# Ledger of designs, part 88: designed miniproteins, single chains, continued (4)

Each design is a single chain, and the fold is of that chain. pLDDT is the mean over its residues in the fold that is shown.

## One batch from the design tools (miniprotein)

Design m15031
Fold by ESMFold2-Fast:
Structure m15031 (fold): chain A 61 residues (1-61)
Amino acid sequence: KVRETLLRLDLTGDGRINGGQLAAAAYEVLGEEGAARVGAAVRRLGKSTLSIDEAVAVIEA
């Protein structure tokens, strides 16, 4: 389910997810508290974009 949501949000088809798209996916799957946790983790990584596999790992952590 998480991977399918992220692929749907990758509107450019480049296999990269930005922090906003990842937060939206986390909100849809985990709710507000989960989205806040994922947002904090992405900020710690200091990356502007993540691969689909990286995004799935962050949400599932």
Scores: mean pLDDT 73

Design m15032
Fold by ESMFold2-Fast:
Structure m15032 (fold): chain A 80 residues (1-80)
Amino acid sequence: SKKEKILEILKETLEKLKDEEAKEKVEEIIKHLEENPEDWKGIAQGVLEVILLADEKGDKETKKIVEEAGQKIQKIINEP
């Protein structure tokens, strides 16, 4: 399912992250997906918030990790 694929990407992303605030936001996205399994807009907005957080901090590593995850997630959301 789309939920299972996105959840796997988010969990892998969480393992790669070192920034505690970014980790907390990704954990919130995971919880949101588990509680609201078809709220793809909410998931996309959550991912964008983590990217913006990393950008504000100048954390290029976190930004790259989350942007790559976001691209994979968006591709899954757009699948028929």
Scores: mean pLDDT 86

Design m15033
Fold by ESMFold2-Fast:
Structure m15033 (fold): chain A 56 residues (1-56)
Amino acid sequence: MSARERAARQLLERFAPTAETLRALTDEQVQIMAETTGVSPATVRRLIEERIAELE
């Protein structure tokens, strides 16, 4: 995992700590996270899916 992907993952864990809150993230919130961390929106969506799988 790159340093930017790790930063995106940490942001997701702080902003949306549960599987329910991760599923509730809007396209706009995904775009903001992508811009903040320097990863693509597709990468943020992949990290969301990976985190949900870990929590379930």
Scores: mean pLDDT 81

Design m15034
Fold by ESMFold2-Fast:
Parts: sequence; C-alpha cells; structure tokens
Structure m15034 (fold): chain A 64 residues (1-64)
Amino acid sequence: MSPEEKEQAERVRDGTLRWLSTRLSPEQLARFEKRVDELWEKSKSYSEFLVGLSQLVQQLLAEQ
C-alpha cells in the first residue's frame, strides 16, 4: 500500500476495533485483532484490505 492508503486503512482498522471493543470480550477482540493484523500484512491495496476486513467482521458476527 502507498503511505496515503496505509493511513486510510489504519483509520478504518482502528475504528472497527474500537467499535468491536464495546461488543466483544477481551479474548474475542484479541483473536480478531490478530486476524486483522495478518490481513494488514497480506493486503497490497486499500480496497483489498477493506474487502478482507468486511469479510472478517461478517464472519465474526455470524459466529456469535
């Protein structure tokens, strides 16, 4: 990702984790955060990161 894309992705990541911190146990949040960090390292673009993050959130909420 470009520096601009990284900054935008980081804002989305932080917002998502903050929102989930009010809904998940600390253990569930920590597991999710590790998955998001793995996605961050694998993502080459902002759009790729967003798609992956959306899928992770949907999967997490479906498995509650």
Scores: mean pLDDT 78

Design m15035
Fold by ESMFold2-Fast:
Structure m15035 (fold): chain A 68 residues (1-68)
Amino acid sequence: ISQDALNAYLQGQKLANQGNFDDAIQQFQQAIRLDPNFGLAYSGLGGVLNVQGNTSLGQQYYNLSNSI
């Protein structure tokens, strides 16, 4: 995992914990762009989408994280 992808993921977690879900999504997407095999970033994105009520897309990203 690249350091830049890890930093984006950690920033996403921090933003999600603060309830800033839109910015958290951007950071998790950045982590995925930097490292497409970063399963935790897909899980993080899925979790935020599920909390926002986009449960079908959130579940899809959770399933993708388990496939990597």
Scores: mean pLDDT 80

Design m15036
Fold by ESMFold2-Fast:
Structure m15036 (fold): chain A 72 residues (1-72)
Amino acid sequence: MITTGEEALALLKELGVPLETVGLRESDTEFDARTRAAVARFLELAGLDDVPHDGVIDEAALAALRRRYEAL
């Protein structure tokens, strides 16, 4: 489960998502309302039917995101 802004930034970088496209900067290390909203928007734009678009990334959501981006 992603619980910190640093973990969320690391995930986006791992998936090759430019932080500016979701409104984040490398200095956004806290998992505040802004980071959570950006993550929710990213999940929504990724079009994952099996993942809630609530800004929470658990292990199932993480696996689905990695599979989607590896398939591109």
Scores: mean pLDDT 64

Design m15037
Fold by ESMFold2-Fast:
Structure m15037 (fold): chain A 91 residues (1-91)
Amino acid sequence: SLDEIVELLDRAAEALLAGDLERAVEALREALRLLEERLGADHPLVRRMRELLAEAEALAALPAPSEEALRRLALEVEELAGLIRIDSWVN
């Protein structure tokens, strides 16, 4: 369900705002897996989610990721969740 993917993205954004990068990366990986199964690997939304996961993994590798970087990524994750919600509502 697209609703399950949206819940995972909302969880990832909340985890990013809390500084919990392990939880954020886990949620983004599961969301990517589900979205890729539904839309295929080359879909623009799947490519965007892969980019967000890569950004989250890069931040998780830093000894002290900035709060500003975490907030920016959380906003980008919420924007993707919004796009998926609109698609789910129309279809």
Scores: mean pLDDT 85

Design m15038
Fold by ESMFold2-Fast:
Structure m15038 (fold): chain A 79 residues (1-79)
Amino acid sequence: MEEAKKLLEKALEAAKKGDVDTALRYAQKAIQLYLDAGKPKEALEAGKEVARALGKALGKPEAAEEIVKAYEEELKKLE
């Protein structure tokens, strides 16, 4: 779990800098680790957090909210 959290931190740092490719690579690795650990809710929350950070950095909050909405619908399926 510490490794997934560290990868998410790196994804968020890249996202805040507008480095989309690096942010998505680290986010995918973190999400995969959460899923492999049987933590799909944490995986979806990680995706939402990176999407919001990227949207803010790129000046595209509307696009980020569409992605966040998709992740929230997936989270509801896990309830």
Scores: mean pLDDT 79

Design m15039
Fold by ESMFold2-Fast:
Structure m15039 (fold): chain A 66 residues (1-66)
Amino acid sequence: LSRQEFAALVARTTAELSRLAGRQDDAKWAEEVAKRSEAGEEIPDEELQRLRDLTHELLDAGVPAP
């Protein structure tokens, strides 16, 4: 996967996990990151790290993977 494809995939996964957890604000933010990456925007490492941190938090809280 290209960096853009990978960033979009991570953001989409984070958005879905956030929706399953009822965290709509986090889901909306992750969805916007996915759209930005899909539009060709390079997502900063800080935002990618935030997506990873959120995903780890949600999985640790027992949210099932999509």
Scores: mean pLDDT 78

Design m15040
Fold by ESMFold2-Fast:
Structure m15040 (fold): chain A 86 residues (1-86)
Amino acid sequence: LSEEQRVEATLALAQMAMAILKKYGVSKEDTALLRRTVELLEYVVENGDEEQRRIAAELARELAEFARSIGDEETAERAEEIVRRA
């Protein structure tokens, strides 16, 4: 995959993860999924265009709320940093 294709695929994966969390709710068992999702969003913010970064920031705001709801402060702080950078 080219870098552009990797960014597109990464954002799509993050969107799918967020859709799952919204549909089924979040619990402590989802900590690994939340951490993987924040890593995907960090990659998009570092390598994506302005529109991709905007979408990533919106997803990161929602991710921060999910992370805080289960006490995952590290993931919440990382997600808030994405919002600040976008």
Scores: mean pLDDT 87

Design m15041
Fold by ESMFold2-Fast:
Structure m15041 (fold): chain A 60 residues (1-60)
Amino acid sequence: SAAREALVARGLALTGTRDRALLERVLEQEPALRGIAERMLAELDSEPPARPEAERWARA
């Protein structure tokens, strides 16, 4: 139970981190967190940066 609670706490920490490199590291180090780490990565990929480049330096 304690181990599971620790994994859940770590998973929650990942949800606050939008760093793909860190999420990929966790996938390699803790396969138990693979599901949540992959979900976070998928969310980062599914939610593109709303075209910041195009909006900042768009053709106006």
Scores: mean pLDDT 62

Design m15042
Fold by ESMFold2-Fast:
Structure m15042 (fold): chain A 102 residues (1-102)
Amino acid sequence: SMTTVDPSDLPVVDLAEALKKIFEKAGFKVEASQEVDANGKYIVTFKIYNKKGELIYEGKLGFDEPPTEEEVKALIKRIIDAFYKAGKITKEQYEKMKEVIE
């Protein structure tokens, strides 16, 4: 439930934190960082590791405008769905992550 008041930091910080909370619930480790590029675009980079410490995904997300809470949820659901379809997570991990979002 976030409206755009401060576009410089809040949406990017919230997305990184949401990714960490959801994936850590399923036993993954997440490293996330934020930056502003030369064009003023907000960039989030993230790395997801399995329980063995193997890098299973590295992603980069860019925002021209601050995303809403619903857009953040939709984006995370898309990432989780893609991981499950790619066989990178188990059905149990998938269900645990979906439960946290919903």
Scores: mean pLDDT 71

Design m15043
Fold by ESMFold2-Fast:
Structure m15043 (fold): chain A 74 residues (1-74)
Amino acid sequence: SLEERIATALAVMSTLSEEVQRIFAQWLARELLREAERLGDAETAARARELYEQSQTDPLGATVEALRLAAELR
């Protein structure tokens, strides 16, 4: 389930350094932005840009929201 994926991601990410957490969250936000732009979904693209900014200060929260956004795109 989405909830299990989020729980697993948080558990794994919390064992990593903050720097690695930021790198992963930024990468995920960028991938979502590319996919949203490919689909012509301006609303989701704007949300992905917000997540990229959030990933610099709250990488765990950004990862949770990115996984939720990815589920909506599918």
Scores: mean pLDDT 83

Design m15044
Fold by ESMFold2-Fast:
Structure m15044 (fold): chain A 112 residues (1-112)
Amino acid sequence: SALAEEVLAEIPDATPELLEALATPNVSPDDLIDAALSELRRRGASDSDIEGIRKIIDVASDTSMSPEERRKKLEELLKNASEIQKLFYELLQKYGNILLALLELLKKVHNK
């Protein structure tokens, strides 16, 4: 996709896993999310940071919940969230797309 090409150009030192996923024709959104989270871990995000991001994704994508229930659960998750988890949520609200929010997060998190 055009998004994958733009991301590939803007993410320096991306992991081979992320590069392979972005280059794969018709890759599933879940595989791209997993590759982006693996790259985030490589860039210094802790396992607890990744777990919190996955919980935010799960709540944000749960169509069985009302918008009000979803907002309340997200607010509870954010009360004790890490800075990376809070930044992810801000990007998710800005872009309205889970993968795009993760890819924008990767641009802001440098290898340490």
Scores: mean pLDDT 74

Design m15045
Fold by ESMFold2-Fast:
Structure m15045 (fold): chain A 100 residues (1-100)
Amino acid sequence: SAMEEFIREKLEESIGASDEEVRKLASEIVDSVRDKLSPEDASNLATAVMGIMEGVARKLSPEELEKIVNEIKSKLNLSEFAEEIVNLILKIAKEILEEL
């Protein structure tokens, strides 16, 4: 709940945001879970989160965002926990984009 609310807030703030603002918001999401991740997982999560945040900032369709995130996931060696976080962020991002 609290984590989902935090993620939603950061994703909503990313709508129409600059590249610098998107990078800052993405880092805040990653930092919220960093202590539970290996350094490799944190780096891979940051890449996936950045991709999602850029998609929201550009107001992509939910379908376009899902395609991009699935491509990113296919290139990354995500742990089960990191993949769960990516899937949660993607779910919330798609909900936000459907409301635009």
Scores: mean pLDDT 86

Design m15046
Fold by ESMFold2-Fast:
Structure m15046 (fold): chain A 73 residues (1-73)
Amino acid sequence: MEEKNKKIEELKKKLDEATTPEQYREIVREAAKLSGTGAAEVTRDGQPASLDELRRKAEALIKVIEEEVEKEK
């Protein structure tokens, strides 16, 4: 539980520091990995993703993980 919380904090830091699509994709992959949904669900190459889209997906995944952690205690 607490380790997962620490990873969420790291992802938030990376999200704040991210400025390139590649950095946002890495955050999305890590967040998806923590939530168990898999990176493929958010990065499947069906549509071009903008920086805003990637950022929003990363934020949404982090929020889901935060809600899961809160319920786990």
Scores: mean pLDDT 68

Design m15047
Fold by ESMFold2-Fast:
Structure m15047 (fold): chain A 65 residues (1-65)
Amino acid sequence: MSSEERFAAFVEEVRSREAEIRRLPEEKRQALGDELERIMQDLMRGRLSTEEALARIRELVERAA
């Protein structure tokens, strides 16, 4: 999978959860944003598979809710 395809998958997953993220308090949204940035960096550097990155995004949003 290309780096562009990995980034697109990451962005699409985050966008699909935008409504859930917007309902969070500001402090939780900021913390989630920092964690999402870490996942993105690991995904783009090949330290996480696309499947692992998407699973982490889901887990983080669910835990924040």
Scores: mean pLDDT 79

Design m15048
Fold by ESMFold2-Fast:
Structure m15048 (fold): chain A 60 residues (1-60)
Amino acid sequence: SKGDDYIKLGDKYDSQGNYDLSVKHYDQSSKIYQSQGDNDKSLDSQINSGLIRIKKSVSK
């Protein structure tokens, strides 16, 4: 699914230390799952986005 594709891209950018692109892709995944009524996967994507934002803040 497109939501899963965006999660995979978010994971890829996280592993590369590209936190801005990682957050962007997790946020898009969350919106896609929300539009599909998958609130659990939408919330998981939001949690991942939040964790990447924390990683970015502590990686200075």
Scores: mean pLDDT 84

Design m15049
Fold by ESMFold2-Fast:
Structure m15049 (fold): chain A 60 residues (1-60)
Amino acid sequence: MEEEVERAKKYAEEVIEGMKQSAEKAERDDPEKGARMLKAVQQTEEVLRNYVEKLEKELK
């Protein structure tokens, strides 16, 4: 059960890092799109944090 939480955390970190790289590349081609993607990264970080908290509550 706790192993699932740790895997979720690592996956979340990889997703966020990939999204940041994509946003930076997009910003160079289309600044408005890049800005929206950066905002999506921030929102995704909050969603993933809440998801991990929910998993911890569900397993406890």
Scores: mean pLDDT 77

Design m15050
Fold by ESMFold2-Fast:
Structure m15050 (fold): chain A 79 residues (1-79)
Amino acid sequence: DEELRKKALELRKEALDYYIKRYEPDISEEEKKKLYEGLEKYVESLSKEKLEEMIKGYEASKEAHELMEKIEEEARAKE
């Protein structure tokens, strides 16, 4: 299902962007593009069942990442 693949790809790209921002901020745009290309190929290879499982897992992970970022920002704003 293309719709599921697109959603899974978007969630994985967001997770990758979060990882890059925290751990590899100096990565080049060309390297980032290659990582996105790899994600697209990987997602294309997955079954519908695996896509559904991955979407559920990454939605939960994304919420956790957003919460952590917000906590860090609030702690920073407090001095």
Scores: mean pLDDT 73

Design m15051
Fold by ESMFold2-Fast:
Structure m15051 (fold): chain A 87 residues (1-87)
Amino acid sequence: MLSEEEVEELLEKIRKSLEEAAKTMSDEDLRVIMRAALHELVTLLEVPAEEAARLRARIDEAMKEKDKEKMVERFMELLRELARRAL
């Protein structure tokens, strides 16, 4: 399993990759990919159905953000939370 330090390094690398992708991708394409990735991660977690439903609702709410930079920030916050749950 990854350590918390290794998770933080991976998250920073992912954020930089998303910031670069955001320069060339449309807001809608980026939103679709980020939303799909977070929902897939929730599916991979062994959490109770009611908890999974709450996480999915939070993902959908965060992905309503219209500002691309803020959308990436909200994605990274949720990704960090999901990564911590997997530890």
Scores: mean pLDDT 80

Design m15052
Fold by ESMFold2-Fast:
Structure m15052 (fold): chain A 76 residues (1-76)
Amino acid sequence: MEKDIEKALEFIDKNVTLSVGTALRISSYLIQGDVDAARAELEDFAKLMGTSPKATLEALEKKGLITKEQRDTLLA
């Protein structure tokens, strides 16, 4: 898990525009109440990184791209 978080953090750093765009789409879906669409977007991003959805969420929160509340919603 910790190595997966480091991998996700490195990917975000190298792919800032894509990472910000993905975080904005996730936030938009959550504002609309479409948790399933937000989760699908997260899963696709995690697949692209080769990391788990949980590690991807932790990395996005650590970079300030999503909130702790958004992370907790998607982990439920």
Scores: mean pLDDT 84

Design m15053
Fold by ESMFold2-Fast:
Structure m15053 (fold): chain A 55 residues (1-55)
Amino acid sequence: TDLSEEERRAAVDLAGAYLVATGGPGGREAGIAALEADPERWGAQARRALEAGRL
């Protein structure tokens, strides 16, 4: 499935927050906060991008 450029940027941003949350203690809280800000809106797009192997 092809994502729009806006959807892809949102998914990449969310994936970045996910990587920060899992990559280190100092970045974890910031990454979690970003993920929690709009999980319903961005989570599905990030998940689809990960499933497609784009992230």
Scores: mean pLDDT 55

Design m15054
Fold by ESMFold2-Fast:
Structure m15054 (fold): chain A 87 residues (1-87)
Amino acid sequence: MMSAVELGIRYGREARKSSNPEARELGERGYREAEEGRRLLQEGRAMLASATTRDDILRAIGTILRGIGLGIEGMLLGRKGLAIEAS
């Protein structure tokens, strides 16, 4: 099952190839947001794996949740770009 981050990267990468400037801009934005979300998820998971205190765990979870949010945003932007390309 593809995550929102993976879908955002895929949709953004596809939409950014568009000859339509609006679709391309949305694809570029969606790709950037999804890539940042992926970075935060990787960082948060690494933080969680090395966590030794309650505060470390809470910080890691917060980072993971921010990564998920950016992944969803990137997916929605990329999907909008693809919808414009298809119309």
Scores: mean pLDDT 86

Design m15055
Fold by ESMFold2-Fast:
Structure m15055 (fold): chain A 100 residues (1-100)
Amino acid sequence: SATGSATVPAGVPASVASVNVAAGDIITVTATNSGSASGVLVALTDASGNVLASTGLIAPGGTGTATVTASQAGTYTVLAMAYGTSGTATVNVTVSVSAA
């Protein structure tokens, strides 16, 4: 399990948290956009950078969740990007890993 927070500029993905998993683990990402800027998209990626799940667009003050079952062991990374304006957003994430 991991937590992270970042101030995220528009259009540039930022790494917010990383977690090591085994194959078969269930990964749940919960993200909150605590900023007042544009929305935030949060994505869970595998070690190769493939996007496995995303929260969809999280409005300011909103919360989003993404869940995936890991098909491969490795380090999975949570990326966040502010969307649609030139501002920044603040994102807080919690990553939970449940063993298979």
Scores: mean pLDDT 78

Design m15056
Fold by ESMFold2-Fast:
Structure m15056 (fold): chain A 74 residues (1-74)
Amino acid sequence: SSGDAGAYAYLGALLRDLREGAPLEVARQGLINGAKKLEEEGNLEAAKELLEASRSPTREELEQKMEELIRKYR
């Protein structure tokens, strides 16, 4: 599978869950897990960006960062 397409689908699912009231820490852990998988697939750029997004301190900032990444990998 292409890492970019996988990142897009995974980010979309996480953002949807976050918007539907999933805990912030669940979304952060999802991003960390996604980043590890992307690193294993050799997509170091996407992995780094997911790790940076996971450090967002608030739900609003995390949602904004995830939306930016979804637009980038679309």
Scores: mean pLDDT 79

Design m15057
Fold by ESMFold2-Fast:
Structure m15057 (fold): chain A 91 residues (1-91)
Amino acid sequence: SITVRAKVAIVFKSKESKEREVTIRVKIEGGEDVEATAKVKVESSGKPVYVDVVFEGVPSIEALKAAVPTVEAVGDDEVKAIKITSLEELK
């Protein structure tokens, strides 16, 4: 397995300026789900917030790239949209 750094863009429903803990999950086809948790500061502007997360136990970079459309915020009703914008394999 490999470790991958992902840059994630998150848009929140609330524009209240505060820190939130977001658990980001990606569903690997034929494998176990991969999760990473990030602390993100919501800004009043409503602009996307960018955060880097590290996914461990990834079977391959190709498997993670294929799973990018499955990205979700686990159990967080305040996340309006979430998207992985880049992936980098860590050596």
Scores: mean pLDDT 81

Design m15058
Fold by ESMFold2-Fast:
Structure m15058 (fold): chain A 98 residues (1-98)
Amino acid sequence: SLVEKIIEAIRKGDYDTAIKLLEEYKESSDEEKKKKIDELIREIVSVDTALALHEVAIEIEETFLGISEEELRALREELEKLKEEAKEELIKKVKEIA
């Protein structure tokens, strides 16, 4: 189903594909669902942007600030945790709309 394809895209971190599929799902949805889909698309964009900025911050720490290897590992582990938590929350919201 289209919903299953959206969930798969989110699990893969392919947010561009997830947004395209949500726009497609929106076309066949009632007005209440359309509003919820628009809110979810905005949340996906926000999450993707925040995670990208976090990755850039870690790269700056590694390249310019001389962060220790232990601190760098901790930052990378926290980012991976945030990525997985974000995916699960977004998947939950897709299921609530469907």
Scores: mean pLDDT 87

Design m15059
Fold by ESMFold2-Fast:
Structure m15059 (fold): chain A 88 residues (1-88)
Amino acid sequence: MIEKILNLPEGEALAELLSLLIKGKITNEQAAEVLEARGLKELAEKIRKSDREEAIELLEELLAMYTLNLSKEEYEELKEKAKKKKEE
């Protein structure tokens, strides 16, 4: 599983890690190991120090900014829009 993610393009690797964390199939430590192996050492350290929910949020923000070319503010707007859609 982890070895497969290491060979994915960066955006796809982030999406896969996020999916696996949300589903509870990997730990924060396992996600951090993959990120560190891909050269994302700062993010890996943040994930290791975070709880699972914080780790998910960090990966969601990075994935949104990287793959969708969104700013942090644009991501927060989409996040709130998704929350409203879920409540409707």
Scores: mean pLDDT 71

Design m15060
Fold by ESMFold2-Fast:
Structure m15060 (fold): chain A 82 residues (1-82)
Amino acid sequence: SRFEKAKKEMEELAEKADDPSLTPEQRIEYAERLSDIAMEEVLRALEEGDFEKVKEISKFTKELFDKHPVVREALDEAARRR
């Protein structure tokens, strides 16, 4: 399924963001790509009228942020730079 592929890509990006050798800019790049994938899946579910899928995507994304706090920290840093 498309969402199973998206989940796997999001998990891989979160794992990459955990690498302590990354620059802040590289970590932000991985975190923003993860966020973009999550947003694309939410928008797709909204277009389909599938609000249960929106909840599933949101729950998965939250759990991923809880497991990889560096991702949320990188997104917050990116927002501060704007």
Scores: mean pLDDT 86

Design m15061
Fold by ESMFold2-Fast:
Structure m15061 (fold): chain A 66 residues (1-66)
Amino acid sequence: GPAAEERRRQGERLLANTRAALEAVSDRVSQEEIDAVLAEIERLLAEGRLEEAARLGMQAVVTAMS
């Protein structure tokens, strides 16, 4: 239904935005760390855990910028 399609779109945007943000600061994080965070976000999204995926993405970006 429309809600499921919107959550899928939100998950896709979250994954893309998190990847772009982490790659923009790749001098502060390794590619292995970026890949691990993105894999965990994809796992949470596959389980329908969008809110947890969003928190993980935000935490990873904040940590990388520190």
Scores: mean pLDDT 83

Design m15062
Fold by ESMFold2-Fast:
Structure m15062 (fold): chain A 61 residues (1-61)
Amino acid sequence: TFTFRLTSQPAVNLATGEVYEPGAVLELEDYRFNEDGMVTGREAATGDPVLASASGVELLS
C-alpha cells in the first residue's frame, strides 16, 4: 500500500463522488501515474477507485 498526500488539488472517489481536500493523506493500492497528468488507484480501506492530479500529490511511502 502506498500513501499519498494531496498538496494542491483535491482527489475524487469515483464510486461515491466523495471529494478529498488538499492536505488529506490517502492510502492507495494498484496506483499508477498516467501520461495525461492524472493518478489513479484504489483506496486501501474501501477498494474504491480514486482520481487525483499527479502534480497535486506527494508519495510518502
Scores: mean pLDDT 80

Design m15063
Fold by ESMFold2-Fast:
Structure m15063 (fold): chain A 89 residues (1-89)
Amino acid sequence: MIELSENEKLILAILYEKGPVSPLELREIMEKLGISEDEAAKAVQNLIEKGLVEYDEETHTFSLTEKGRELASTLSEELLEKVRKAIEE
């Protein structure tokens, strides 16, 4: 199984709940969760390197790959609820 940091799990949860997001939207949601811009950027890059997240240059959005979606579906309900609250604020 792929090892994920807490920040990587948060990004997977955001993309799982909200769908494709722009870099600005992802940054704003991560800041609401207490994660700095630098930490969010590192976590996104790690997820892309792991093949769990991709960047669409046509829409300028980050989205889950099929592998990323499968892994995100295994995340805890507690984490998903935390992310939903940050998205809705």
Scores: mean pLDDT 83

Design m15064
Fold by ESMFold2-Fast:
Structure m15064 (fold): chain A 72 residues (1-72)
Amino acid sequence: SAEEKAKELKELLKKGGVSESGAEAIALGVLNAGKLGGDPEEVEENTKETAIERGMEELAEEIGELAREAAK
């Protein structure tokens, strides 16, 4: 489910060094974007870019994919 993918996204963000509250906020933001009719591909691209900007380049592809799945 989208909620399960958001949980996986939160765990991956924490592995990348994001705080518990920060990872939860990002995962909830992605879920809400999907619920508001956001484009999953746009959510993937934006979340991947955010991961790169935060120094998580090695995880960016997987973070983006989980965000896309959570926004469906």
Scores: mean pLDDT 83

Design m15065
Fold by ESMFold2-Fast:
Structure m15065 (fold): chain A 71 residues (1-71)
Amino acid sequence: SSGIAAAGRALGRRLRELGRDELSVAEAVDILRQNGAEALADRVEALARERGRDTLSGDELDRLITEEITR
């Protein structure tokens, strides 16, 4: 969907703004929801909670976006 692609671009832009290779789970989820990727945002929150993770790398986020697009 267009929302998933927009979310991917927004995540990449945020990583560049911060000059970092990772985002907090809360920041990533917020960006996903703002761009209409709500199902992916819910999945990211669940995965982070299950695995005790506070951050996600740009590579992990890119993988998640790619997987969601191919569903």
Scores: mean pLDDT 81

Design m15066
Fold by ESMFold2-Fast:
Structure m15066 (fold): chain A 90 residues (1-90)
Amino acid sequence: MMEEIKEKLEKFEEELKKKYEEFKKKESDEKKLKEYYEELVLEGARFVGELLADDPAAAEEVLAELDALDTESAAKLKAAFEEGMAEAKK
């Protein structure tokens, strides 16, 4: 389980990094770069939620950590994580 999750995370991280580098080559506006980076981070949160859908204890720990941060960014990450968990249950 842990090894499979690590392999999937590494592959997904490489894909996100490639998307960000390609976007950087075409975009010089720092605001647009930050917005795109935030979108990629939310995609990552959804992916982790999907991976942890079958592990309620780990999912609960992640959700509790995000709730504890009490920030707008953490709320968006929590929503994306929950979307990933819901998608995996379809």
Scores: mean pLDDT 75

